# Designs tried in a protein design run: designed miniproteins, single chains, continued (2). Part 108

Each design is a single chain, and the fold is of that chain. pLDDT is the mean over its residues in the fold that is shown.

## One batch from the design tools (miniprotein)

Design m7752
Fold by ESMFold2-Fast:
Structure m7752 (fold): chain A 69 residues (1-69)
Amino acid sequence: SLKEYEEVIKKIVEQAPQNPQLAIQQLQQVRDTLKTKAEVARQQGDEKTAKKYEELAKKVEEIVQQLEA
């Protein structure tokens, strides 16, 4: 579910200071998964869920950029 991804992202971010490179890799995989979930939801006619996944994926991309700085 969307909420489960939000919890996973929060956990990765909390652990990022201990291993930033691992956190970046995990967040990139979560981002790609969220984009796939958005596409699947859109194909099923669930535009509301698709938009939520896309918004979360964008937020993850922003976090990755901050960690790579």
Scores: mean pLDDT 86

Design m7753
Fold by ESMFold2-Fast:
Structure m7753 (fold): chain A 92 residues (1-92)
Amino acid sequence: SMNDRIIEALEEAKRIALEELEKGKSAEEVYQTVVERLRELYEKGEISEEAFTIALIFAHEIAELLKKGKSKEEVEKYGEEAIRKARESLER
């Protein structure tokens, strides 16, 4: 469904962000890698424009947390909470 595609985009953004952080990448590099993957999914028609836009905002917020010196664990917790709230909002 459209809702499933939004959640899938957020989960993919979180997965890539955590993987790039594990590799020791900077906030900017993490953001760029996530955006490139989301763009690929959008161009292939695998996610909607709405899902792409929401996931880009999510990726930007992760990058801002990293710039503020937040840990990988804090970013993971933020991502889990954001995705949980998105699931609850889309099921209404």
Scores: mean pLDDT 85

Design m7754
Fold by ESMFold2-Fast:
Structure m7754 (fold): chain A 97 residues (1-97)
Amino acid sequence: EKEKEKEEIRKILENAIDQAAERLGLTPSVRELVRKLFFDPDTDVDEVIDQIAEILGISREEAEKILKEVFNLVSELLTPEQRKKLREIWKEEMKKR
């Protein structure tokens, strides 16, 4: 069943995000913002960057660098096939709204 495949990919992505957050020393609040960005297509990237900057007490440019670092680490932990399937799931979730 495709439902099990979607859950498996989601768990892999959540694990990759957790590993990236641990390596970068991110707070639970910042980790949740990153998680929303990956799983919620309605999440505004600019808003997330601004919230990360506020939570960590850093500049917007530094917050953007942290987010790019997270994306790089998550990408290294995922296969090309897993990244493609994640984008496919994101598009399917958008259609159901």
Scores: mean pLDDT 73

Design m7755
Fold by ESMFold2-Fast:
Structure m7755 (fold): chain A 60 residues (1-60)
Amino acid sequence: MVDVEIGAEVAGESAGVELTGEDRRTVGRVAAHELNRAGERLGVSPRDAAEAREVAERAR
């Protein structure tokens, strides 16, 4: 699926996977969903996606 490639590059999966812990996993799912949605509408670049991933695992 071509969408799998785009999803991986945008960091939707990265944000979710990078988070650890059961409670963080729940928050990670919400963050990953919002991050992927925001990325699509504002066009997140790979660089921005990587930074968002680190912010997600730090903030949440």
Scores: mean pLDDT 54

Design m7756
Fold by ESMFold2-Fast:
Structure m7756 (fold): chain A 97 residues (1-97)
Amino acid sequence: SKLIEEAKKIVEEMMELLERSEVSPEIRRQLSDAYEDLINGLESKVSTRDITIRIFRVTALVTEAVLELERQGKHEEAEELLELHKKLMKIISEIIK
C-alpha cells in the first residue's frame, strides 16, 4: 500500500528528528516500539478499535517527547514533531477508511 509506505517514511523522519534533538533514549525506544506496533497493525488490518488504541499510545508518547523538547528550549523541533505527527494521523485516517 502506498499509504503505508508514506506512513513509514514519516515515522523515519520523526525518529531522525528525535535522535538529532537528543530526546531521551527511553522515549525514543518507546516511540520506536509504538510506531512498529502501529504500522504492523495497519499492514495486518487489525480492528479499528486496536488501531485506535495504538494511535493513543503513539500520541501519548509524542506528547511526552514534545514536552521534553519544550523544556529543553527546542521549540522549533517540538513544532516540527507535532507537524509530522499530524501528517501521520491524516495518512492513517485514509488507511482505516
Scores: mean pLDDT 89

Design m7757
Fold by ESMFold2-Fast:
Structure m7757 (fold): chain A 92 residues (1-92)
Amino acid sequence: MSPEVIEAEIELSLLLMEANILKKEAEKAIEKNDKEKLKEVRERLERLIERLEELIERVEELEGPEAENTREAAEELLEEAKELKKKLEEEL
């Protein structure tokens, strides 16, 4: 249990960092009307969403408060990523 939860927490931290980078790149691309960059950021967001969904499925099999906290944080990030993707699709 513990090692798998720690691995999930590390992966979530990396996904959080990637999401923050993508959000900043998306905002900059929208301001510049850079359609090529918007498509690139959208594709990276789609991969981030897939990785978050896989992480959530793995963590759902784990028990304990730390696993539950990791799942909730991953689900919140997933919703934010999906909202950002929808916004990018509206700009394209």
Scores: mean pLDDT 85

Design m7758
Fold by ESMFold2-Fast:
Structure m7758 (fold): chain A 115 residues (1-115)
Amino acid sequence: MELLERGRELEEAAREIEELLRKAKEAFEKSLEEAAKYLRRLAEKARELGRRRPDLAGAAEHLAELAEKAAEALEEGNREEAEEYLRRTEGAAAALIEGLRHEAERLFAEAEAAA
């Protein structure tokens, strides 16, 4: 069913964003270079989602901009600025993940009702 497929795609996107953020946070304590790479991958994933989901484009671009600012600060050696943008990235990611999971649950419920 198309609704189940769409719901799974949204859950997969939420998991990928969550995992990239987790890896960025873990790397922040060990390797600023790796943390910056995960944050840039998070920004790319967010923009990919925004292109695929125009309804989420604003939230996705906001997350991407914050993640890129955090990565840029890490690359410049500004740990304080990077930590601030990382915290903002966490908030933006949490909001987007919640929205993605809520929409996936709605699609699954609609698919169940259609069966």
Scores: mean pLDDT 84

Design m7759
Fold by ESMFold2-Fast:
Structure m7759 (fold): chain A 62 residues (1-62)
Amino acid sequence: GATRGAAAGGAVGGRAAAREGMPLEEAQKISEDGGRQAARGDGADEAGQEYAARVGRLAAKR
């Protein structure tokens, strides 16, 4: 549902930032914020927002 879609969106954003040579810490923060915001927009609960943020952060790590 909403959480799954948002997690994928966050991961894509984070990977793009990392590929452009952004420092890992900043790429992870961007992925985390992007995933959380996307999940919120999709109507996910706080737990879903945190999950999407975590998935995005891990994706930025490679």
Scores: mean pLDDT 67

Design m7760
Fold by ESMFold2-Fast:
Structure m7760 (fold): chain A 102 residues (1-102)
Amino acid sequence: SELDELLSRLSALVDQLVSLNTPEALSLLQELIDRFRKALKELGYKPKTEPVPTPGASELEKLRGELLTLAQTLASFETEEAKRLLEEAIARAEAELAKLNS
């Protein structure tokens, strides 16, 4: 599906951001998490449980896990808003990667 393709693209970009291990990557992942959380709350979604942290995971790896879980949850609603948010997240990640690889 189109949403599954967007999720795959976002996951690949987030993996690249995590591999760079920069403060800018950390800030972007947190911004995207906050945007997805806001969108899910506006859709009336209440998280039932927080993901169990992976022992020894870096801060970036923890944020990656949280962001991708939220993105999958958004995609499961199959809304135009979810598609827009995923496309915006992809564009933001691509722009940040371009800056960090310059």
Scores: mean pLDDT 77

Design m7761
Fold by ESMFold2-Fast:
Structure m7761 (fold): chain A 69 residues (1-69)
Amino acid sequence: SSNSSRAVGHTLRAVGLHLDGGSREDILEEVRKAVSLMNPEDAERLARLMAEKGIISEEEAKKLIEEAK
């Protein structure tokens, strides 16, 4: 989609913040921005992957998936 490059940018910022020990709030905000630029199926996949990798919690992932619908 036309938003794919911006979604990738936000995803990379979330990972960078996680590796740098940034705030959970800032990490979650970047993930939220990324998923908002995706269709619901891609948003669900990304949110679940981020939770699996420990970047966000399972509960945060569920909330993002619900918001993307």
Scores: mean pLDDT 84

Design m7762
Fold by ESMFold2-Fast:
Structure m7762 (fold): chain A 80 residues (1-80)
Amino acid sequence: SVEAVTEDARRDAPLAVKQAEDIKKRVENAKSISRNEAAALYTTLGLLEAIARTSGDEEMAEKVRKLRDEAGKIMDEKLK
């Protein structure tokens, strides 16, 4: 049900924020990134944003969205 999905998202939202932060640090520390790695990380960041948004915590959702945007810009600059 929608309620069960929302409850799972509330539990998982803090971990989604942490994982998005970890991804941003990973791409900041990389010298270059392949298109396949960038695509996989973009997909993961999109899933993490969806989890945070589904939790109903707008502050966490916004934080993941900003992390996704920032990581995306770094990945685009480092694409080979």
Scores: mean pLDDT 85

Design m7763
Fold by ESMFold2-Fast:
Structure m7763 (fold): chain A 79 residues (1-79)
Amino acid sequence: SAAQRQKALEELRQRLKHLEEIFRSAMKNSKPEDHELLKRSYLNAVEMILASTPFLTPEEREEILREAEEFIEKVLKEK
């Protein structure tokens, strides 16, 4: 149902926001040499969350992945 889909999308957004907080914290406490590993780990975690949400359209999946990459760039510029 539309209501169940909306609730699932809200839960997905909460999980993604939690990952963003973890990534920002990890980046702030990391050495520059660890940045590539942290970026890869974050993107892998986002992909795993998306894999658990099969109701997403290809366009929604692409948008979330783009937002994740934009978030990485934003965090890198905060140093």
Scores: mean pLDDT 85

Design m7764
Fold by ESMFold2-Fast:
Structure m7764 (fold): chain A 64 residues (1-64)
Amino acid sequence: DEEKILDNVDKELVKLLIDGKITPEQAEEVFKILKEENFDKEKAKPKLLKVVSEENANKILNAI
């Protein structure tokens, strides 16, 4: 369910933003990558690691 995946990812990105773990610019780039890769964790992970830490990338991927 794409709508549930989008909601889960949005909630995780908002948490990371509030906690100061990522910037708004990083959140936008992460969302763009996930959308372009159709939320495929395997394809998205190496691209996410160029934008955010491995810890934060794993938190985002676990929301999918």
Scores: mean pLDDT 84

Design m7765
Fold by ESMFold2-Fast:
Structure m7765 (fold): chain A 80 residues (1-80)
Amino acid sequence: SKKLAQEGVVKSFRAISALTEGNLEEAAKLYIDSAKKFLAAGDYGSAADLYDLASDVYAKLGNDEEAAKLRALSEELKAQ
């Protein structure tokens, strides 16, 4: 729904704010929460982009396993 997509947008802005403050762990979690809102709204493209952003942040944190899982999820969503 439009409401879920709007909630996703708000969480993505909070993620950008967390990145600006250097809080990578919070930013990654907010990007994942944002992606889940877009998934619930049926917006697979925006969800995939947000999982890619979360994957990039986890890679910077050295969490390669979580980064790989999020990247794979993004690719699955793009394949639809």
Scores: mean pLDDT 88

Design m7766
Fold by ESMFold2-Fast:
Structure m7766 (fold): chain A 118 residues (1-118)
Amino acid sequence: APAKSEGEQHMIKAAKLLLEIKDAIENNDFNKEEGLKLLEEAKEHLEEAARLDPAARAELERAIKLLEELISKIKNNSISNEELLKGLTEVLLLIHLAYARSVHGLSREEALALALEA
């Protein structure tokens, strides 16, 4: 079903931004300035989702922390495109777990199983 809550919509917006960055990396079209802008925007959406949705908050706070680390490493030129791609995949997994818990009331174990099948 489509997300109807503001928190769920923020999770979807963050995921779409991160997928855009992932696609740019995979196509060798990653631009540092644009990538940082999209990462900061995705982080703002995750912060709002965590504020609005207590069920998703733990997974979203972990995603936010990982995004902050990725942003810092990009600013310091201390991360490869391969490592950034791995980090973005981990953030997307955490968003998927948060979303599954919010929408379906799944346990962490059930949400993780669903995410691993995706």
Scores: mean pLDDT 81

Design m7767
Fold by ESMFold2-Fast:
Structure m7767 (fold): chain A 112 residues (1-112)
Amino acid sequence: GPPRPREIEAEVEKLEKLPDNFYRARARGRASELEDNDIVRVRFDFEVDGKTYRYELEFAVTKLPDGTYQGGARGTATDLEDGKTIPVEGALRIRVLEGDEVELDFYFRPLP
């Protein structure tokens, strides 16, 4: 079967709401030894209009010449109060920092 995704639990440091229901988020997490074509599953929580959503997004990442990783993916956002799920599409950039720390830059949109 396909390799097991690398899981990153992310802490959102900055969130910006953009036009047309897009969001930009910066988050911090940990990931050891990322490689080109890894499947990365990122989980993070954030609050919108008094509701907390859990985002789960899977990315096949490509390593760029600058040492960063990029991927586009689909996933879900789950309302933690009622358990309802919304499909999400997004793009991710990962920068590897010291000691397996990663900085994550998300551009994403919940789908109707």
Scores: mean pLDDT 77

Design m7768
Fold by ESMFold2-Fast:
Structure m7768 (fold): chain A 104 residues (1-104)
Amino acid sequence: MKVSVTFTAKEAGRYTVEVSLSGDVPAYAGVSVYVNGEKVAFGVVATGSSIRFVVDVEAGDEITVEVEEPLSPKAGTYTITVRLRDADGNVVAEASKEVEARAV
């Protein structure tokens, strides 16, 4: 199941999008980052790891993070956490979603 999180930048500047995947079974998930609907970055996050993307935005821009269903050799429950950090490293927005992965 696809997870989507959208943040609106209150101030122009450089932000870091941090995506973490947690769970008891090894899994990996595709991550795509969009600014105002334009895809600006993509990568893969693994269970127990985090991936970071840097985006430069204007005030009022929408940052959307899409995480694909985790791929795992065993069915399980995983938590996806998305954090938006400002230029000073402060967390200005956070969202967490629990998802179920099917065995592949």
Scores: mean pLDDT 80

Design m7769
Fold by ESMFold2-Fast:
Structure m7769 (fold): chain A 76 residues (1-76)
Amino acid sequence: MITLAELQEAAVAIARELGARTDGAKRNLVLLVSVDGEDFEVSVPTDDPELALAIARALQAKFPEVVFKGSYTVPA
């Protein structure tokens, strides 16, 4: 069973692989995803909201059951 913690760790790792600097980020990018009909809010500390779709696609490549529903940003 995939946990929110596993999704968050994967999303942060993917963001770093895409060149995002997560240390000292002033905002969190929140990805709205669904896994087996359960909705999760996955938080990634990054100031770059344009990474949302790239992170979501990479998460789906690693976890095919993940469905991306949207994203928003909040202060860190």
Scores: mean pLDDT 78

Design m7770
Fold by ESMFold2-Fast:
Structure m7770 (fold): chain A 109 residues (1-109)
Amino acid sequence: SLAEEARRYAREKGLTDEQADAIASIANTLANAREQLEKAKKEGVPEEALQRARDVIRDIITEKLVAAGLTPEEAAQLADEAVDRLMEGKDPFEIAREIIDRVAAAHAA
């Protein structure tokens, strides 16, 4: 699964089991959000409803990034970037890998 692959990659990058669990949760959130956004676009959901969905996804990812050890400010910025990439049609695993690399870099110093 995407969550298991993301967790494995996080551990390979030196993240703790607790941080890897938070990352796996983020990967699941991104995968579920992708599926829901694709369905909403096909069903012709209004732009205002898509914007609300974007805000909810951002808030969920922010909370999980704080659990992964980022500050609230760092988490909010990274969550905004992740949601923007998701809305641009980027693959959820590519987004998760970028998040993992950034979290690992913050803790490797």
Scores: mean pLDDT 83

Design m7771
Fold by ESMFold2-Fast:
Structure m7771 (fold): chain A 75 residues (1-75)
Amino acid sequence: DLEAARERVREILEKDPSDVLPLLLLGDEYRRRGEFERAAEVYEEAARLAAKQFGPDSPLARWAREKAAEARRLA
């Protein structure tokens, strides 16, 4: 559920503000359209940014890496 994923990300970012949200939403849109390679690229950028700002083991960085791996598998 794309909307549930967006809401979960929004909840995380409300507690820990970041510019990661636009990238996660863009990745979700590419994935929804079946453009998995582009989705993976965008999620990988989101994961790098989240790791830089919140740490590599932060929930947001882990979540974005999982989404990138899933998209890579489907590409």
Scores: mean pLDDT 74

Design m7772
Fold by ESMFold2-Fast:
Structure m7772 (fold): chain A 96 residues (1-96)
Amino acid sequence: SAEEKLQELLDKALEHIRSFPEISDEVFEKIEKILREALDKVKTSNLEEAQRILDEAVKEIKKILRENLSLDTAIKVYGLLLGFKREALKILEEAE
């Protein structure tokens, strides 16, 4: 199902994010909370609303990355988040 694919995508993204040495447990927990809350909202949303929810989540996490990580690591994690957002939207589009 789309819900199962979204959950697997989230779990994979969170595993990759946790693998960065500069990401503390505190920073990871903040990122995880934002992404999990975004996916929960997306489950009851249309595609336009899902795009907005994911864009807002990525923007909020980008601020956390900028405040807590080196520029090089922040860019890499931000790239993972953009990939996550794009793949999540494709799963939702294909579920129609």
Scores: mean pLDDT 88

Design m7773
Fold by ESMFold2-Fast:
Structure m7773 (fold): chain A 70 residues (1-70)
Amino acid sequence: MKKEIEEEAKRFVEEARGAAQEFPSVADEIVRVAEEYAKKAIENPEKAKEYLHQGAGEVQRLVREAAAAA
């Protein structure tokens, strides 16, 4: 169970880093947010899915706002 959550968290951070490469102006913030929610998911396995979902939503919001500002 813990190993699966760690793998999902790592995948989430990797996806966020990919998105960050497309939006240099907010890249550091995207990665920071992704790492923060990934850490919360690993530390709270019972709520891991909720934290990863919230993190994905925040990353998408940052990407969308950056794209709209360009």
Scores: mean pLDDT 81

Design m7774
Fold by ESMFold2-Fast:
Structure m7774 (fold): chain A 69 residues (1-69)
Amino acid sequence: SMAAAAEALQAEAYQLGRDAATAVRNEDSKAIREVVARLQALRAEAASLGPEVERAVSDAFRKGFADAS
């Protein structure tokens, strides 16, 4: 279902945000680039589901980053 797809994208974005905080802390430029590329892919998938899902994915990423900082 669309709801299940949206929840999965949000969960992945949250974890990616946590990984981004770790990469920044470790000054790992390669990991930072990989996180950026994956976030762009998640945003593109979310955009296909609608602007509310795209916002939720962006919000989940930011929360994951903040929670791991």
Scores: mean pLDDT 89

Design m7775
Fold by ESMFold2-Fast:
Structure m7775 (fold): chain A 67 residues (1-67)
Amino acid sequence: AGEAAAGARGTAVVNDLTDEQIENVAKTYGLSEEDIERIRKLREENSAEAVRYIGDLIVDKAAADAA
């Protein structure tokens, strides 16, 4: 069961970036489907980088709108 071990990392290194959370953020900030897929892929390899990527997308979008 590849995904069944999700409960083991309580307070050690918490970055519970779930599929639902990713979808919700994407819908809220109007991220593209490609961005959603990139975030999911990054999450599987490096959750911290996935979170940073989300932050960068939000900042870039805000900066583009402000420019």
Scores: mean pLDDT 67

Design m7776
Fold by ESMFold2-Fast:
Structure m7776 (fold): chain A 91 residues (1-91)
Amino acid sequence: MEELREAVKAFLDSLGLPDELRDAIVEAVEKNPGRAVELFDKLDLDPEEKEAIRKSPLPPEVQAILAMLNEAFKKGKTLEEAARDVLEALR
């Protein structure tokens, strides 16, 4: 789990999320890493967009977070709003 924790943290740090939201998402992924991956397949995203994300060199859990953020952005949400949606979905 150490490599997964570091990968999720590095990804969220790269987005410039507030420390509170970043740490909460990292903890949620650590408690149930399968939850993010399960949610990815249920997202209302174009199949081509999902395939592009799956081809990225990111861990599956980080790919799922990226996909959830993209779905929220498609709905007109800000980065912070998208991150809060991801956190609620992972709980």
Scores: mean pLDDT 79

Design m7777
Fold by ESMFold2-Fast:
Structure m7777 (fold): chain A 111 residues (1-111)
Amino acid sequence: MQELSEEELLKLVEEAIKLLESEDVDERVEAVKLLGVLVEYAPELVAPLAVEPLVKATLDEDEAVRKAAAKVLEHLAELAPELVVEPLKKLLEDEDEEVREAAREILEKIK
């Protein structure tokens, strides 16, 4: 297992989240996959930061991005359900109704 510092992990998470706003579909898919890798390294640190951007990625215009995000969230729910539940509960209060609906649907599958 490769050991990353907390500062390096937080920087990579921030970079991946920024990459999710790219106009390039391949870059957004890569960002989702990177978040999936980072959450496997440090689930307790990364999952609270990654759940919101991953849920929003399930609402992406491109089907490949949506499928990649859904797959990572499903894996996270299996790996560390308690780390996913709290960020999803916060998203139930999101300003975007579609984000609230997506969070509710994912939370129902975990519960």
Scores: mean pLDDT 81

Design m7778
Fold by ESMFold2-Fast:
Structure m7778 (fold): chain A 64 residues (1-64)
Amino acid sequence: DMPQIYRQFVQAGSDGVPRSVQVQLYRQLGFSDQEIDNIFNGISTQNVQNRITQASRQIQQQQS
């Protein structure tokens, strides 16, 4: 289920998530294809963390 995978990815990281699914999840977070390539190459990690933290908090608020 995509919402469950999205929650897992945002809150627990990419462990156990296939790369193709990670790409889709990053797109849902508002990253461009270039930014996604940079993420997989270890570039701009702080921007990634900021967006993931924001998304995680929004999910927690919606589920509480």
Scores: mean pLDDT 68

Design m7779
Fold by ESMFold2-Fast:
Structure m7779 (fold): chain A 87 residues (1-87)
Amino acid sequence: APSPAEVAQGALEALESYLENRPIADEASRELLAETIERLREAVEAGDLEGFLAILEETAAALADSDPGTARIIRWIRDEILRAMGR
């Protein structure tokens, strides 16, 4: 089975790919997502899996009203990491 760190790396790559293929009209949501990707990348590099999970939840909550589709994808990613952790 993949490690939680491998799932987190794959999740970051999947989120980056999703955002590349979907135009986001709202500038504030684009800026938030760009900042989120940078923070997630730093968390992966640091081996901070709990920080990675916290960033995902914070971002999903912030996007719940403006971009519920992206919020749902982010929560799905978080659930996959938790499953890999046996949680």
Scores: mean pLDDT 78

Design m7780
Fold by ESMFold2-Fast:
Structure m7780 (fold): chain A 74 residues (1-74)
Amino acid sequence: SEKEKKIEEIVELARASPDENPYSEEELRLFAEGVLKMEEIKKKYEETGDAEAARKEAEAKAAEIKAKLEALRA
């Protein structure tokens, strides 16, 4: 899928970094999902001009990723 391909590209870029990365692949995939969602929110904001809706979607996605990260670390 296109989304999975983008997630893999972001993970590969993180792994290619010369800096050591303490994150697991699962954690990197969750961060990649966050990046992609923020791009979607930005595009929607550019189309609608609705800053309140953009903020709510960003907060909801951040909460979702936080919950998934906590579950992975539990």
Scores: mean pLDDT 76

Design m7781
Fold by ESMFold2-Fast:
Structure m7781 (fold): chain A 105 residues (1-105)
Amino acid sequence: TPEQREKLLLVFAEASRLVGELELRIEADPNATPEDLEKVREAVRIFAEGQARFRALLAAGKPVSEIAKVYREALEKVISIVEPIDPEGAAKLREILQKIDELLA
């Protein structure tokens, strides 16, 4: 529905903000290892690819469930990569996954 699409777009915007904040925190941390920085860059790339796919599906008028699935899959990969580096940031992103699941119920 149009209301579900609007709510999903707001949740996606919140996830984008959280991923950006996480990237900045880890890059600004003088104790971050080169491996941690590379993993964060990979997570950001995966997230950007997921955003490009969801935007294409949105523009094509695909169902909310299909759009959300693509975004959810990208976010799950990001969480998996980030969890060992920033468990608190990963927990916030898991809350986003829960919000997506609730909107699809």
Scores: mean pLDDT 84

Design m7782
Fold by ESMFold2-Fast:
Structure m7782 (fold): chain A 66 residues (1-66)
Amino acid sequence: QDDRLEILDVRPGPIEDETQSVVEFVVRNVGDEPVTATLSAPGAARPAEHVVAPGETRTVGVGVAR
């Protein structure tokens, strides 16, 4: 876990179809360096990885099996 990366919100995203839905994470890098956010949810095949720039707020969707 990285103390520079703050999770601001976790919410259900769109239902893509009968086999997949999305969980949305709103993350912010509160540090002064780029941070790779590694986000996972139950039913995800693999973690989602995104680089978040210093001070950036980013919404990341993670696909999960329904």
Scores: mean pLDDT 71

Design m7783
Fold by ESMFold2-Fast:
Structure m7783 (fold): chain A 146 residues (1-146)
Amino acid sequence: SQIDLLVQIVEVLRSLGVPDRVIALFVLAYTSHHKLDIDEVLARSGLSEEAIELIREHLEREAKDPRDLVLELLQKVAPEKAQEIFELALEVHSEMPDSGASPFIWLFSALKVLGYDVEKFFEAIKPLLPEEVVKKLEEVVEILKK
């Protein structure tokens, strides 16, 4: 199932030292994209109480502009880097309009801005992913190397 795949990716990211707030960003993006049951995901994700509260608070927020909701989320995920992550993710989305990559674009943009080796994280999750998703993420990683 998509939830089983998401949980396996979360376990890999956690094992590599990705902060729970960044994992929460990915979980939100992935769950929204695939229309998954968030309560089942949160029960199985092993996220911290602080990360779970971040997710629940975001889901209760309303704004006239969806961009404001994303930017508020990013400010909680990575204070002082929120705008840079937002702008980078929008740039990658403009070059990669395929929706299948969207949750990973948010994850990899946040990881790059925070100074992580995106290629290392991609290689670690690659064995879990379908071939079509791998090809799209190879393109995302190439864009992020610029």
Scores: mean pLDDT 84

Design m7784
Fold by ESMFold2-Fast:
Structure m7784 (fold): chain A 78 residues (1-78)
Amino acid sequence: SELDELERRGVAAYLAGDYAALARELIRIAELHMEQGKYEKAIRLAEEAVRYARLAGDEELIRRAEEVIKRAKELLEK
């Protein structure tokens, strides 16, 4: 599945120390959980993506992950 492929890519990025790639994969996995209505899971994954984006020093990835957290929280409150 797309989710299994993204998880494999995330593990590979982690093992390679590519924290920017790991953050991108975590954001995509969080977005897929959002599409499935799994908002709490999406928030946890996006928060992890923020941590790796910070380690990578990638301000755009931090911003994208924070946008996912905000959207998931808004949907969880409705």
Scores: mean pLDDT 86

